# Designs tried in a protein design run: designed miniproteins, single chains, continued (2). Part 36

Each design is a single chain, and the fold is of that chain. pLDDT is the mean over its residues in the fold that is shown.

## One batch from the design tools (miniprotein)

Design m5301
Fold by ESMFold2-Fast:
Structure m5301 (fold): chain A 88 residues (1-88)
Amino acid sequence: AEEKARELFVIGLQVALRQMRDAGRISPEAADAMIEAAEKAYREGASVKDIADTVIETAERLAPAAADEIRKIAEQQVKTAESIKKLL
C-alpha cells in the first residue's frame, strides 16, 4: 500500500511536470532535472514529502517563476498519496 502510493505519487508528479513543459510554462531542461530528482529520490527510498521537497528545491533553482505553482502541485499530490494510504 505505501509502496503503491509512492509509485503513483512519482508518476503523477512526472505527468504534471511534462504537461507544464509541453505548455511552455517551464523549460525542457528544468522539467527533466525535476523528473530526474524525483526518480532518484524515489529509488533511494525517500518519502513522498522528501521527494516533493527535492523537486521544489530544484524548481526554485531552475524555474523560480514557476516554483510556487510546482509547490502547489506537489503539495496536492502528497495529499492524494496520503489518501491512498488510508484505503487499506
Scores: mean pLDDT 83

Design m5302
Fold by ESMFold2-Fast:
Structure m5302 (fold): chain A 64 residues (1-64)
Amino acid sequence: SELEKLKKLIKELEEGRRLLEKAIEEMRRDGTAPQYVIDFLEAVLKSTEALIEEKREELRKLEE
């Protein structure tokens, strides 16, 4: 069902966000990553967080 697909997508996006946050933290800790790489990954993280909120809102509307 569309609800099941959306719930699975949200879960996968949240897992991806956690892994990306961890990767950024590890790269900052290592200190060898160029700033443009960190900036790029932080931009991807912000986009992923926005997408999760959008998908959660879609889920709320479908459950009404």
Scores: mean pLDDT 85

Design m5303
Fold by ESMFold2-Fast:
Structure m5303 (fold): chain A 94 residues (1-94)
Amino acid sequence: MKAEMGARAMEAGNAAAKAAAKGGEEGAEEARRGGEAAAEAAAAGGDEEGARAARAGGEAAEAGAKKNTGAGTAGGAIAAIGAGVSGALGAGSL
C-alpha cells in the first residue's frame, strides 16, 4: 500500500523531470502536473514534508522548462523529491 504511493510519487517526479528537459509551455505544464501528483501521493502517505518538497520541485521544474534551462537544476530537484518521498515512506516510523 505505502510502497505503491512511493512508486507513484517517483513516477510523477520522473515525468516532471522529463517534462522539464523537454522545455516550452507543454513541458512546463507537464512538469507542474507531475509535481502536484507527487505532492498528492506524498500527502496521502502522511508525508507533509515530502508533499511540500514535491510541490516546490514541480514549481522549479515548470520555471526551468519555461526558461529552457537545462534539466540539471529542475531535474535534480524532482529526482531528489521522488527519492525523498520514497525514503520517508520506507523508513516507516519516527
Scores: mean pLDDT 60

Design m5304
Fold by ESMFold2-Fast:
Formats: sequence, C-alpha cells, structure tokens
Structure m5304 (fold): chain A 70 residues (1-70)
Amino acid sequence: KTQLVYEFPEKVTDISYFSNIAGANGGTASYDNATNQIIVTVPEQASQAIDALKSLIESKGGKLVKEEKV
C-alpha cells in the first residue's frame, strides 16, 4: 500500500472527503489530533486516486510530510 502523511498548519475539522475517496479505492484515511496530520493509505495500484488525494489535500493547505510504501 501507499501511505501519505500530510501536516496542516491548523486543526482540521472534517476529513470525510479524504476518507470517502480513499475508502472507494480500498484504502483508509485518519486524522491524528496530536500532530495535526492526515494519514491516507491506498493500494499502490490506485495511482489516479493517489494523485486526486494529493491535489485535494494540498488545495486545503496540507503539506506532504511523508510518502512511502507499507
């Protein structure tokens, strides 16, 4: 799977958009309140979904901290 970790400058109140897109592609999305990070995991074969998630998260002020295969 591909895991994306994004950090936000302030608290995120709704991650449903990310969790819905990830879930539709066999993945998951979660939010860590302690670090103010969104963690998205999707199958590496879902490259179009990965690109869409990157674009959407970045448009909302998220900065990519980590991208790795897990």
Scores: mean pLDDT 77

Design m5305
Fold by ESMFold2-Fast:
Parts: structure tokens; sequence; C-alpha cells
Structure m5305 (fold): chain A 63 residues (1-63)
């Protein structure tokens, strides 16, 4: 499964439409919203999802 991990600090409603367009364009199956995560925490989560489930995870940081 190809997963887009969306990291946002405040405005999920502003970031989400752009993430949906990107996911459709690049053929991602899922968007996982992670508000309040640091970049380091997001990278750890992405690696864990890839190692445990074989997901291909792309991090998008919209601030």
Amino acid sequence: MKTLLLVVDRRLEVALPKAIELAKEKGYDEILAAPGLSREEAEKLAKELEERFGWKVTIVDIR
C-alpha cells in the first residue's frame, strides 16, 4: 500500500485538499494525517509502517 503521511501543525482543512490532489496524481492508496508530529517523529513512524507492513510511505510537511 502507498501511504501519504501528512504532517500539519494547525490547519488540516487547508493542507488536506492539496494532499488529496497529490495522492490522486501520484497513485497513493491512503492519506494518514499526523497533526502535531515533529519531522523526526514522522520519519520514525514512516519507517515503522514500511518495516512492519511493507507500505511505501511519503511524508508531506505542510506548515
Scores: mean pLDDT 70

Design m5306
Fold by ESMFold2-Fast:
Structure m5306 (fold): chain A 66 residues (1-66)
Amino acid sequence: STYTVTLTGDPARQIAIVLRLMGDSTVTLTPVGPTTYVVTLTGTDEQQQALVNELKSDPSVTLTEV
């Protein structure tokens, strides 16, 4: 599944989220804007749903399915 992630909040929080996603072997992260990334998830349905729920719980993240 592919999502567009838009990051808000302070620069330190944005960097922390990017590093979290870059460190995940089931995630491909492509920058498309200064605070906007295309995220492709390659894990199982359960792994993808768990990550989507994690990101949705973060008020600094806006997640939109592509």
Scores: mean pLDDT 79

Design m5307
Fold by ESMFold2-Fast:
Structure m5307 (fold): chain A 85 residues (1-85)
Amino acid sequence: SHMEKLKEAREHIDEGLRALQAGDYETAAEHFRKAAELLKESDTPGAKEVAKIFEKAADLARQGNREEAEIYATLALMHLTLLEK
């Protein structure tokens, strides 16, 4: 279901944010990328736009830009929370 995909995406986001905090940027990037893939597969309106923000967070994490990656991931998580409403 769409709700199951949103839940799985959120679990990847939480793990990605923990990895960023731990300085594991490659793991953080992989989790944000997986969240984006799940959101692209969702038929939920707005999910594809949120996926693009997580793709940006993944790119920033891979570049070692922890501060901007965290900002983008947090922004995307806030938008995702609104989609689950």
Scores: mean pLDDT 83

Design m5308
Fold by ESMFold2-Fast:
Structure m5308 (fold): chain A 86 residues (1-86)
Amino acid sequence: DLPYLILSEATRELLEALENKDEEAYKEAVEKVGELAKKSAELWKKLKEAIKNKDYETIEKILEELVKLGHDEEALKKAVENRLKE
């Protein structure tokens, strides 16, 4: 979920490359964003499974990893709270 990916270095580099019309920097930034998106998708899948199983330890660890990747902590907490209420 890219909506939770805020102020990461890769996102900033992508925006700068677009503004400057730097094709090489744009390619590098796209690759970096793609790597982050892939890692985030894998962690998000694990998070959804941990929420389903009420594995609070795993939820906590995955949440920390997503925040380290540049995801918004408050948005992640809200998403987890909404899923746990289901």
Scores: mean pLDDT 71

Design m5309
Fold by ESMFold2-Fast:
Structure m5309 (fold): chain A 66 residues (1-66)
Amino acid sequence: SKAQEYYQEGLKLLAQGKYEEAIKKFEEAIRLNPDYSQAWAMMAQAYKALGKYEESEEYFEKANKL
């Protein structure tokens, strides 16, 4: 699916340390599939890597309730 493609692109960017670009890909995956718990969790990880702990916590909670 297109959501899965965006998620995989996000993972590749995350592995490269391109956290802001990874977040944009995870956001696209979530727009197509709002119940994509793995995309929410990886977006939270990217925010944590950027030092954005509040957003990271919110998105991990979102992933956990899905």
Scores: mean pLDDT 89

Design m5310
Fold by ESMFold2-Fast:
Structure m5310 (fold): chain A 60 residues (1-60)
Amino acid sequence: DVERKMEALRAGYDALEPYVDQLSDEQLEEVRRLMRRLVEEGASPEEVEEAVREKVREHL
């Protein structure tokens, strides 16, 4: 369902937004790629948010 995928993507982007100025373009694209993959695999908004936070933490 497109609506569920959009909610999961939104959760990922919301989790990423506070850190966009702290990450390089390459790191930002890596996080976005992870988000897209998880959403296509049927991950929930909570799962996408958690994965984004973990990936951002690796780069800080």
Scores: mean pLDDT 82

Design m5311
Fold by ESMFold2-Fast:
Structure m5311 (fold): chain A 55 residues (1-55)
Amino acid sequence: SAADAALADVDDMHARERAFIERWAEKNGLSPEELAARLAAVDAHHQRLRDAIAA
């Protein structure tokens, strides 16, 4: 379905965004606390996208 395709796209984008942030954090010396906060925000954003698609 279109919704299943959209959810798969969100999952792919979510994984890529997490990987990007982790690499960026390592290169820029981000603290573990700040990294955790940024990943939590990204997780929350993508969960809202999933919820909107499933609505």
Scores: mean pLDDT 89

Design m5312
Fold by ESMFold2-Fast:
Structure m5312 (fold): chain A 71 residues (1-71)
Amino acid sequence: DELEKAIEVAREVIERGGSLEEVEELAKEAGLSPETIRVMASLISTGDTERENLERGLRAVANGRAYRAEQ
């Protein structure tokens, strides 16, 4: 699952004190979609650098896309 991989990458980089750019590069190397990478970058830039917050944010965005597509 792309969401699970995105969370894993973000968690590993953040635990090591890495930057937003490192998260983006690792996500790209892991084969995540450009859309998932953009969402991840957006969440991190808004201060959601903690693993739990990133997991919640990514999941909420994924769910929100389905609801908004129906409008």
Scores: mean pLDDT 64

Design m5313
Fold by ESMFold2-Fast:
Structure m5313 (fold): chain A 72 residues (1-72)
Amino acid sequence: SMEQDKEHIKNIVKVVENSALALGLSEEEARKIAEKMKEDIEKLVKQGKSVEDAIREATKRATKEIIELVEK
């Protein structure tokens, strides 16, 4: 259901946010990554991607940004 998909997205975004914090990013940086990831998932789903594909793509983007910020 759409409600189950929304909860699943929320949980995955929270895991990524917590992972960013664990890797040493600030709360502000982790929050911005989480907000962008959520927006990317919503946009990808609206463009016709499945929720699963949208999550995979947004996770890949968020992971790349986390790595770039950690390497500073």
Scores: mean pLDDT 85

Design m5314
Fold by ESMFold2-Fast:
Structure m5314 (fold): chain A 80 residues (1-80)
Amino acid sequence: MSPEEQAQAMLARVEALVAALEPHADAEGRELLRRVLELARRAAEALAAGNLEEAARLNEEVVRLGREVAAGVAANLAAA
């Protein structure tokens, strides 16, 4: 897979996860999902440009924020 194809595949996965979580997110969760998507787009751009170190760093932040949103969604679902 080319770096460009890999970047597109990664971004598509993050966009799908964001779309799945968005209906269950509160206002704070939606803001975090917006941030996750922004960072994922930047990671995809870095990966497509061949900047693997920057792509990895941005992906680590996407994973960190994604866990935070998932925890919030789980709490909201348990309370609903």
Scores: mean pLDDT 79

Design m5315
Fold by ESMFold2-Fast:
Structure m5315 (fold): chain A 81 residues (1-81)
Amino acid sequence: VKEEAEKLEEEAERLIREAEEIERTGNPEAQRLAREARAYAEAARGYALEAKRTGSEEFVKKAKEYVEKARELVERAKEAQ
């Protein structure tokens, strides 16, 4: 649980940084998708931190789901540029 949660936290932080860059430099559609991606990535990071604290597999699953959604939105934002 802890190792998987740490990886999910790192992925979420990376996705937050990518989304923030697109929000600063992208066109309006890319910025909209990046804002959505950042919200999901921030939620994923929160779930990953809770998973590390509590050892909960449910929080790991939530973090993974939100990372996947954030990743899709970041890729769509990049394509919209």
Scores: mean pLDDT 82

Design m5316
Fold by ESMFold2-Fast:
Structure m5316 (fold): chain A 88 residues (1-88)
Amino acid sequence: MVAEFRRFLAEAAFYSQVAIADNEPWEDVAKWMRKLADERLDPETAARVHAIIDEATALYKAGTPAEEVHEYLVRALGDLVRELEAAA
């Protein structure tokens, strides 16, 4: 679980960086990340990731710059990794 989550985080962070460089809409990034989480993670962990993406999407809709939305996403996912490692 934790190793798969770390792989997911690395892929999500990489895709987010590419999307920022290409000026891709956050909505497309969020949709892809939700799909990746559903494919790679257990349902309970995927639901936690979806909640983080929902919060990041709320920041995006409030007019937060894409780079700050990305910073929030990476930080929140990193916090979740630490929580899961502490529970393991």
Scores: mean pLDDT 76

Design m5317
Fold by ESMFold2-Fast:
Structure m5317 (fold): chain A 71 residues (1-71)
Amino acid sequence: SAEARAALEEGLRLYNQGRYEEAVAAFRRAIELDPRYAEAYKALAMALNALGRVDEAQALGREARALFPAP
């Protein structure tokens, strides 16, 4: 949706400013608006890794693989 895309773009803007905690919130919002938004899962993992929240990023990666299995 346009709203999910806007949330992703806002998160990327925040990430580029080093505002990683706010970027996480924006990326979570994108996933809330579109739970099948693969780009938002990737962006969220990126921000979590930047914050050193590696275990959360790994858990998210497992969830994303379940939602978006390889062809």
Scores: mean pLDDT 84

Design m5318
Fold by ESMFold2-Fast:
Structure m5318 (fold): chain A 66 residues (1-66)
Amino acid sequence: SLEEIKERLERAIREGDSEAAARAGKELGQVVGKEAAVELIRKLTEEYGNPEAGEAAIAGAEMGTL
């Protein structure tokens, strides 16, 4: 579900897990589209202070919406 994807994304960014963040970002992008996915990812990245995981999630979202 969308809620489960968001929970996995938030956890990955909070933990600094770039691989998990990329996977969750890709799934999020496929469900909500690239623009909405990137907006949420940027907010979570600012909140938890893990820019590397945030960048990985954004790359995943972009790849998922090609």
Scores: mean pLDDT 85

Design m5319
Fold by ESMFold2-Fast:
Structure m5319 (fold): chain A 88 residues (1-88)
Amino acid sequence: SAAEKEEERRRQVEIQVRLLKDFSPDTIAEAEEELRRLGLSPAQIKQILENMATLDELASIAALREKLQKEQEEKLKEEIEKLLKELE
């Protein structure tokens, strides 16, 4: 059915985002070409690449949260809040 095909497509996009999360800037162009070969639209490719950047930023926030638990809690809290605002 159409609903099952849409769910499958969303699942494939999620897998691709996870696979690309650790790509360096030098590999972004290669990742874009591979996504085009998979038949994704330019809009979908843009969304995946933007999500990849967001995942890198979220990983940085996670590292800061871990450091907050081990060190100066109040000082690092403001840095985390600033990063979260940049993700808006």
Scores: mean pLDDT 59

Design m5320
Fold by ESMFold2-Fast:
Structure m5320 (fold): chain A 59 residues (1-59)
Amino acid sequence: MEKLEEALKRIETVLGKRAAAAVRDVLLDGVSVEEAAKKYGLSKSTVSAAVKAVREFIK
């Protein structure tokens, strides 16, 4: 849990609070990358890249 929160904090610092919230929705709530991108006004590629970065960080 702590490693996930640390990764999300990094995403918030680099890409902003909306990107961190989108990644949290995908990883914790099972929301699709497409739905999270639409909900937060982000591109699908941005959310997908951020999710991949967080998964690599927490493995």
Scores: mean pLDDT 79

Design m5321
Fold by ESMFold2-Fast:
Structure m5321 (fold): chain A 69 residues (1-69)
Amino acid sequence: SMDQQRLEASRRTREALEAGDWEEAVRHAAELAKTDPSTAEQQAGALGQYFRSKGVPEELIEKLKELVA
């Protein structure tokens, strides 16, 4: 289901972020945002702010936004 896809993408994003794998975290976060296309840009914005607070480089945060645009 879409809800299971969201939970899985959320879990993978968290695990990649905890592992310090910024590129993997961005890929999973993009999939998470895309689970609801109507809010994908808003979700990417919120995730990007969170990633910035964790020290993720701006280049990867911009890539996240491009992946969901």
Scores: mean pLDDT 82

Design m5322
Fold by ESMFold2-Fast:
Structure m5322 (fold): chain A 63 residues (1-63)
Amino acid sequence: MEEAYEKLREEIRHLVETKSVAEAIKEFTNLIAKALYEGKLTLEQARDLAREAMRLISERLKS
């Protein structure tokens, strides 16, 4: 689970940096949901990744 968490966190950061806001939200939501469904994340880890992703989006919009 820790390896999957770190890989997903890095992938989400890359999505936020390279995609439009709408596309990034769509793609990281799908990644988190898939990982949770596959048992690669705990519910708490999925929540924390979603919050981190939204924080990154907010920072990008505020610049």
Scores: mean pLDDT 80

Design m5323
Fold by ESMFold2-Fast:
Structure m5323 (fold): chain A 61 residues (1-61)
Amino acid sequence: MDEFIEKVKKELEEIIYKNSGDKEMAKSIANQIVKQLDRISLEQAKKAAETAGKGIADLDA
């Protein structure tokens, strides 16, 4: 797997975790998003991560 995919996965995990506070969900969702990088842009992936993290935080409130 390319170094690029691994770096993006870690960045997405941090975005989700910062918005949700849930490390396990952050890893799971980041892994799901990186699988779609052939179909979506990096910018779209980051926006999806931010939206997912906020959604998790709202469910736990």
Scores: mean pLDDT 75

Design m5325
Fold by ESMFold2-Fast:
Structure m5325 (fold): chain A 55 residues (1-55)
Amino acid sequence: SLEEQIERLKEAYEKLINSIKEVLKKMGWSEEEIQEAIDYLKEDYEKRIEQLKAA
């Protein structure tokens, strides 16, 4: 179902975002730089969710 696809997509992105945060932290990125990278990723998955809902 559409709802199940959206839920799975959100879960996958949350897991990916958390993994990226950990990697960037270990690499010495600032909180601001990490937040900018995360905001970019969130914008991408929000667009994908919108496309899925519109279909």
Scores: mean pLDDT 80

Design m5326
Fold by ESMFold2-Fast:
Structure m5326 (fold): chain A 94 residues (1-94)
Amino acid sequence: MTTAEVVADFFAARVGPEVGELVRELLLEAGLDVESTEENIQAAFDTVEQAVENGRFVERAREAGLSEEEIERLYEALRRLLQGRRLAEQAANK
């Protein structure tokens, strides 16, 4: 299973299949269709976080035909999930 598949499945299960598909496309574009290692998984989550912060996620969701209401809902859910994961990672490194 590739890094893109592992990380996309993570978001699909927790936010929804629409986000999983968007994440998969973002990671494939970033060249993360590679072996699932800890380093590659971290790079994939960093890529998703950057896409959320720089507006690329919203742009991709709009291109995929999602409604403005769906984009807002999924964006907020994704931001909360990413923030929670970041806090958990920081706690583990203390």
Scores: mean pLDDT 80

Design m5327
Fold by ESMFold2-Fast:
Structure m5327 (fold): chain A 59 residues (1-59)
Amino acid sequence: SRLRQLVLRLVGLELRIIGLELDLEYQDLSAAQRAAIRAEIAALRAERKRIEAEIERLE
């Protein structure tokens, strides 16, 4: 179902965001690498917000 697919995608996004946040906390990264990871986290959070809005509409 579409709801199932959206929930699975949401879980995947949440896990990816956590992984990137852990990279920022624990890895020895250049300023450029940190900026790239922060940009990716921002993009993933925006996608998560869109998926959450669609799930709320379906429930």
Scores: mean pLDDT 87

Design m5328
Fold by ESMFold2-Fast:
Structure m5328 (fold): chain A 66 residues (1-66)
Amino acid sequence: SDSDIKALEEKIKEIEEKIKKIEKEIEKLKEEGGDEKKIKELELEKEILEGLKGILLGVINLLKSK
């Protein structure tokens, strides 16, 4: 159980790092004059990753609550 929670927490960290990289890429593209299509694609990817993070946090909460 504790090992499973730690594995999920590591996956959340991986997702958070991906989100940070996407946010930095969006910021850079906006500063460079904005590739609107690329920005929209990255924003969608970020939303999907945030959704997945939410699901994993929910699973951790269930595992902790029994």
Scores: mean pLDDT 85

Design m5329
Fold by ESMFold2-Fast:
Structure m5329 (fold): chain A 61 residues (1-61)
Amino acid sequence: MEEEREKEEILERFRKALARLPDMSRATQLALLHEAEEVVRRYPDPELREVLERIRAALAA
């Protein structure tokens, strides 16, 4: 289904971005966090929430 495919593509992009997070500038990291928060607000999906929490944890550490 198109919506499920879109969510999988978003999840894949955020997971790849999370893996590259330490190599990003602070401004890029904050932009990624804000984008992930907007996506989770629009799509209340548990997997998207998990990725958002991982991004938050990485930036807080």
Scores: mean pLDDT 76

Design m5330
Fold by ESMFold2-Fast:
Structure m5330 (fold): chain A 65 residues (1-65)
Amino acid sequence: LDEELVERLARYLMEHEGLDEETARRRAIGLLTTAEAVGVDQEEALERFLRDPEELERELVRRIL
């Protein structure tokens, strides 16, 4: 797991969704780990999330189910 990607995503979640640091880090790890598990590169997942979070979440859900 890339700590730099986790840090970037966690910061975004804290700033835009009002999450505390611990919760933001946990969500960041979960999102990046889920993306990798369904065949999406973690750096690509971060870039896609920053562009359109809802679209990425829909895509990940489709790949899991």
Scores: mean pLDDT 78

Design m5331
Fold by ESMFold2-Fast:
Structure m5331 (fold): chain A 97 residues (1-97)
Amino acid sequence: SMARERLLAEAEELKEVVREMLERGDISEEEAEELLERIEEIEERARRAETDEELLAALEELKKLAMELLRKAEDHELILRLIGLILRLIGLELDIR
């Protein structure tokens, strides 16, 4: 599914944002490990999704997590990357529905 591939690509981008936030000291090592684990759980749910409803549930979780990170982000480039990611997830949600 192209939609699944797009969702998984956005999950990988969010993992890169988490790693960069950790390198900058915007989040702790413990917070980064928890966030990466949550993203990996979303990726596994997306890979196992057999229905559009299940894929949309994984997308909604990733979107909520990206919004949580947006509240913590201090770097303008990371903020713009998170906004772009959230907008792409909203576009993907509309494409699936």
Scores: mean pLDDT 89

Design m5332
Fold by ESMFold2-Fast:
Structure m5332 (fold): chain A 67 residues (1-67)
Amino acid sequence: KEEEIKKEIEELKKRIFALSDEYHALVRQARAEHGGQLTPEQAARLAAIRKEMEELDKKLKELENSL
């Protein structure tokens, strides 16, 4: 069971890294487009990414506490 939890942790970390890469790409695009002013579409996507990352981080901490 511990090995299963460790694998879930690794998969969650990979998902978080992928979302982090997308977040950074959107931030770089916003900076390139006139000093970092976000379009409503970019702002909505960043908010969605932040929410998903927060939920994944919470799940990650719960799994780590199970060890």
Scores: mean pLDDT 80

Design m5333
Fold by ESMFold2-Fast:
Structure m5333 (fold): chain A 120 residues (1-120)
Amino acid sequence: SIEELKEEIRKLVEQTIKDIEKLYEEYKPKLTPEEQERLDEAVDSIKKDVEDIEKMALDGEPLEKIQEQIKLTLERVKEAAEAARAEGKYELAEFLEKMREIIEKTGKKILELHKKIEEL
């Protein structure tokens, strides 16, 4: 049913946030105070983006709009990771790259579930 697919999206996002928070706790002790501030800003921004993407999918926004938001989120994280690497902040860059992989996997699954909802 549509409601079961929406519940799968909610659970997927909840798990994604937990995966990001676990990754955050693992990397935070490895970082300088400056890198921790950048980490906190990136994590807060991404949690908001993931929750916004969830809301768009649950509200039945067009597939193309959801795809665009996911692409923008992934590009922002990629740029942040590349900037960290260029500055020699390798642990911060590794965190951002792993967070990007989590978001990419989640985004693909949200799009699959959204498509199934639209086919009902």
Scores: mean pLDDT 89

Design m5334
Fold by ESMFold2-Fast:
Structure m5334 (fold): chain A 61 residues (1-61)
Amino acid sequence: HMSLEEEIELAKKYIENAEKNKDKVPEGRTLEDFLEDVKRSLAELYELQGKTELAEKYRAE
């Protein structure tokens, strides 16, 4: 099992990897859509960790 902190760090690294592999994003999907999905997950992880302000930031953008 990963801690919330480890999951948050992994999500951030995943965003970096997604940017490096933007050419692998399926046709009809944008890199922006993919990153929004990851940011939503990151916001939820921050909410679970009690960092509500960070969670709200990532939900909005």
Scores: mean pLDDT 71

Design m5335
Fold by ESMFold2-Fast:
Structure m5335 (fold): chain A 94 residues (1-94)
Amino acid sequence: SEERVRRLVAEIGRLADEFMQLAEEAEKDPSKFEEYIARMKELLDRARALVDELERYVKENPDASPEIRRMVEAARDQVDALEQFLAVLEEKAK
């Protein structure tokens, strides 16, 4: 349902907010980098699972509104941005 799509998009947003908070803390305390990076990876895995569910919904519902399609594309772009951010942060931690 469209309501379920909106709820999953909101959940991805919440995971992204928590991810960015951990990223800020990781930059402040090198001694906890491994712990924060592990937690960020867990949040990213959860966000990816939700985006995969959203993309499946759009594939199975050809009549999904343009608004719903844009929300799913935006959620995918957000998760891709988090993956890129994590890759850069891991390189800095080396």
Scores: mean pLDDT 86

Design m5336
Fold by ESMFold2-Fast:
Structure m5336 (fold): chain A 86 residues (1-86)
Amino acid sequence: ELAEAAERLRALAEALRRLAETAAALGHDELARLLAEAARHAEEAARALEAGDLEAALAHAERGTALVEEAADRHAEALAAVGAAE
């Protein structure tokens, strides 16, 4: 289960990284930074799960979620445009 959870987090990190690249290409630099930071936290959460460090995994997952929520709250129109461009 932890290995599968780590794989899902890595898939999420890759998706967030692609959205960040698209956001940057469209000139949404702040949104791109938030999404790239969320992707890094998803990757660190996956690594923590593989190491059996559930506390670190949860902390990274919570931070990543907060960054995505900030992106959605502050950049809703840009985020929708980026999602449509994918």
Scores: mean pLDDT 83

Design m5337
Fold by ESMFold2-Fast:
Structure m5337 (fold): chain A 120 residues (1-120)
Amino acid sequence: MIKLEESGGGTFKEGSSATLSAKMSGDLKNVLQVGWERQRPGEPPQFVASIDLFTGGVAYAPEIAGRATISYDEKNKTLYLTLNDLKVEDTAVYYAYAVAIIDGKGETFWGEGVELTVVA
């Protein structure tokens, strides 16, 4: 079973940067994609960013494109999301995820969520 242990949350000033991380463990051999979603207070979950681990291709949600960087450290099995020029609207619970093939089907594993609060 794949597990994601998230860190890097907390309270940050508007205009600063935050780096969230998710350390992955378990059977990672069949992981195809890793990424981040967020849920802002009172809103549905939103896609933030992803990496295709076979191609190295990255995708970003349009609203954070140019302010976010996603990266994966293969040696340390750690997924990162860096958010620059933080805005109060970046306040959310952030969830790391991994998509793996299990018994020929894609299955998604989620972290428990890490809270990011941005204050003016």
Scores: mean pLDDT 88

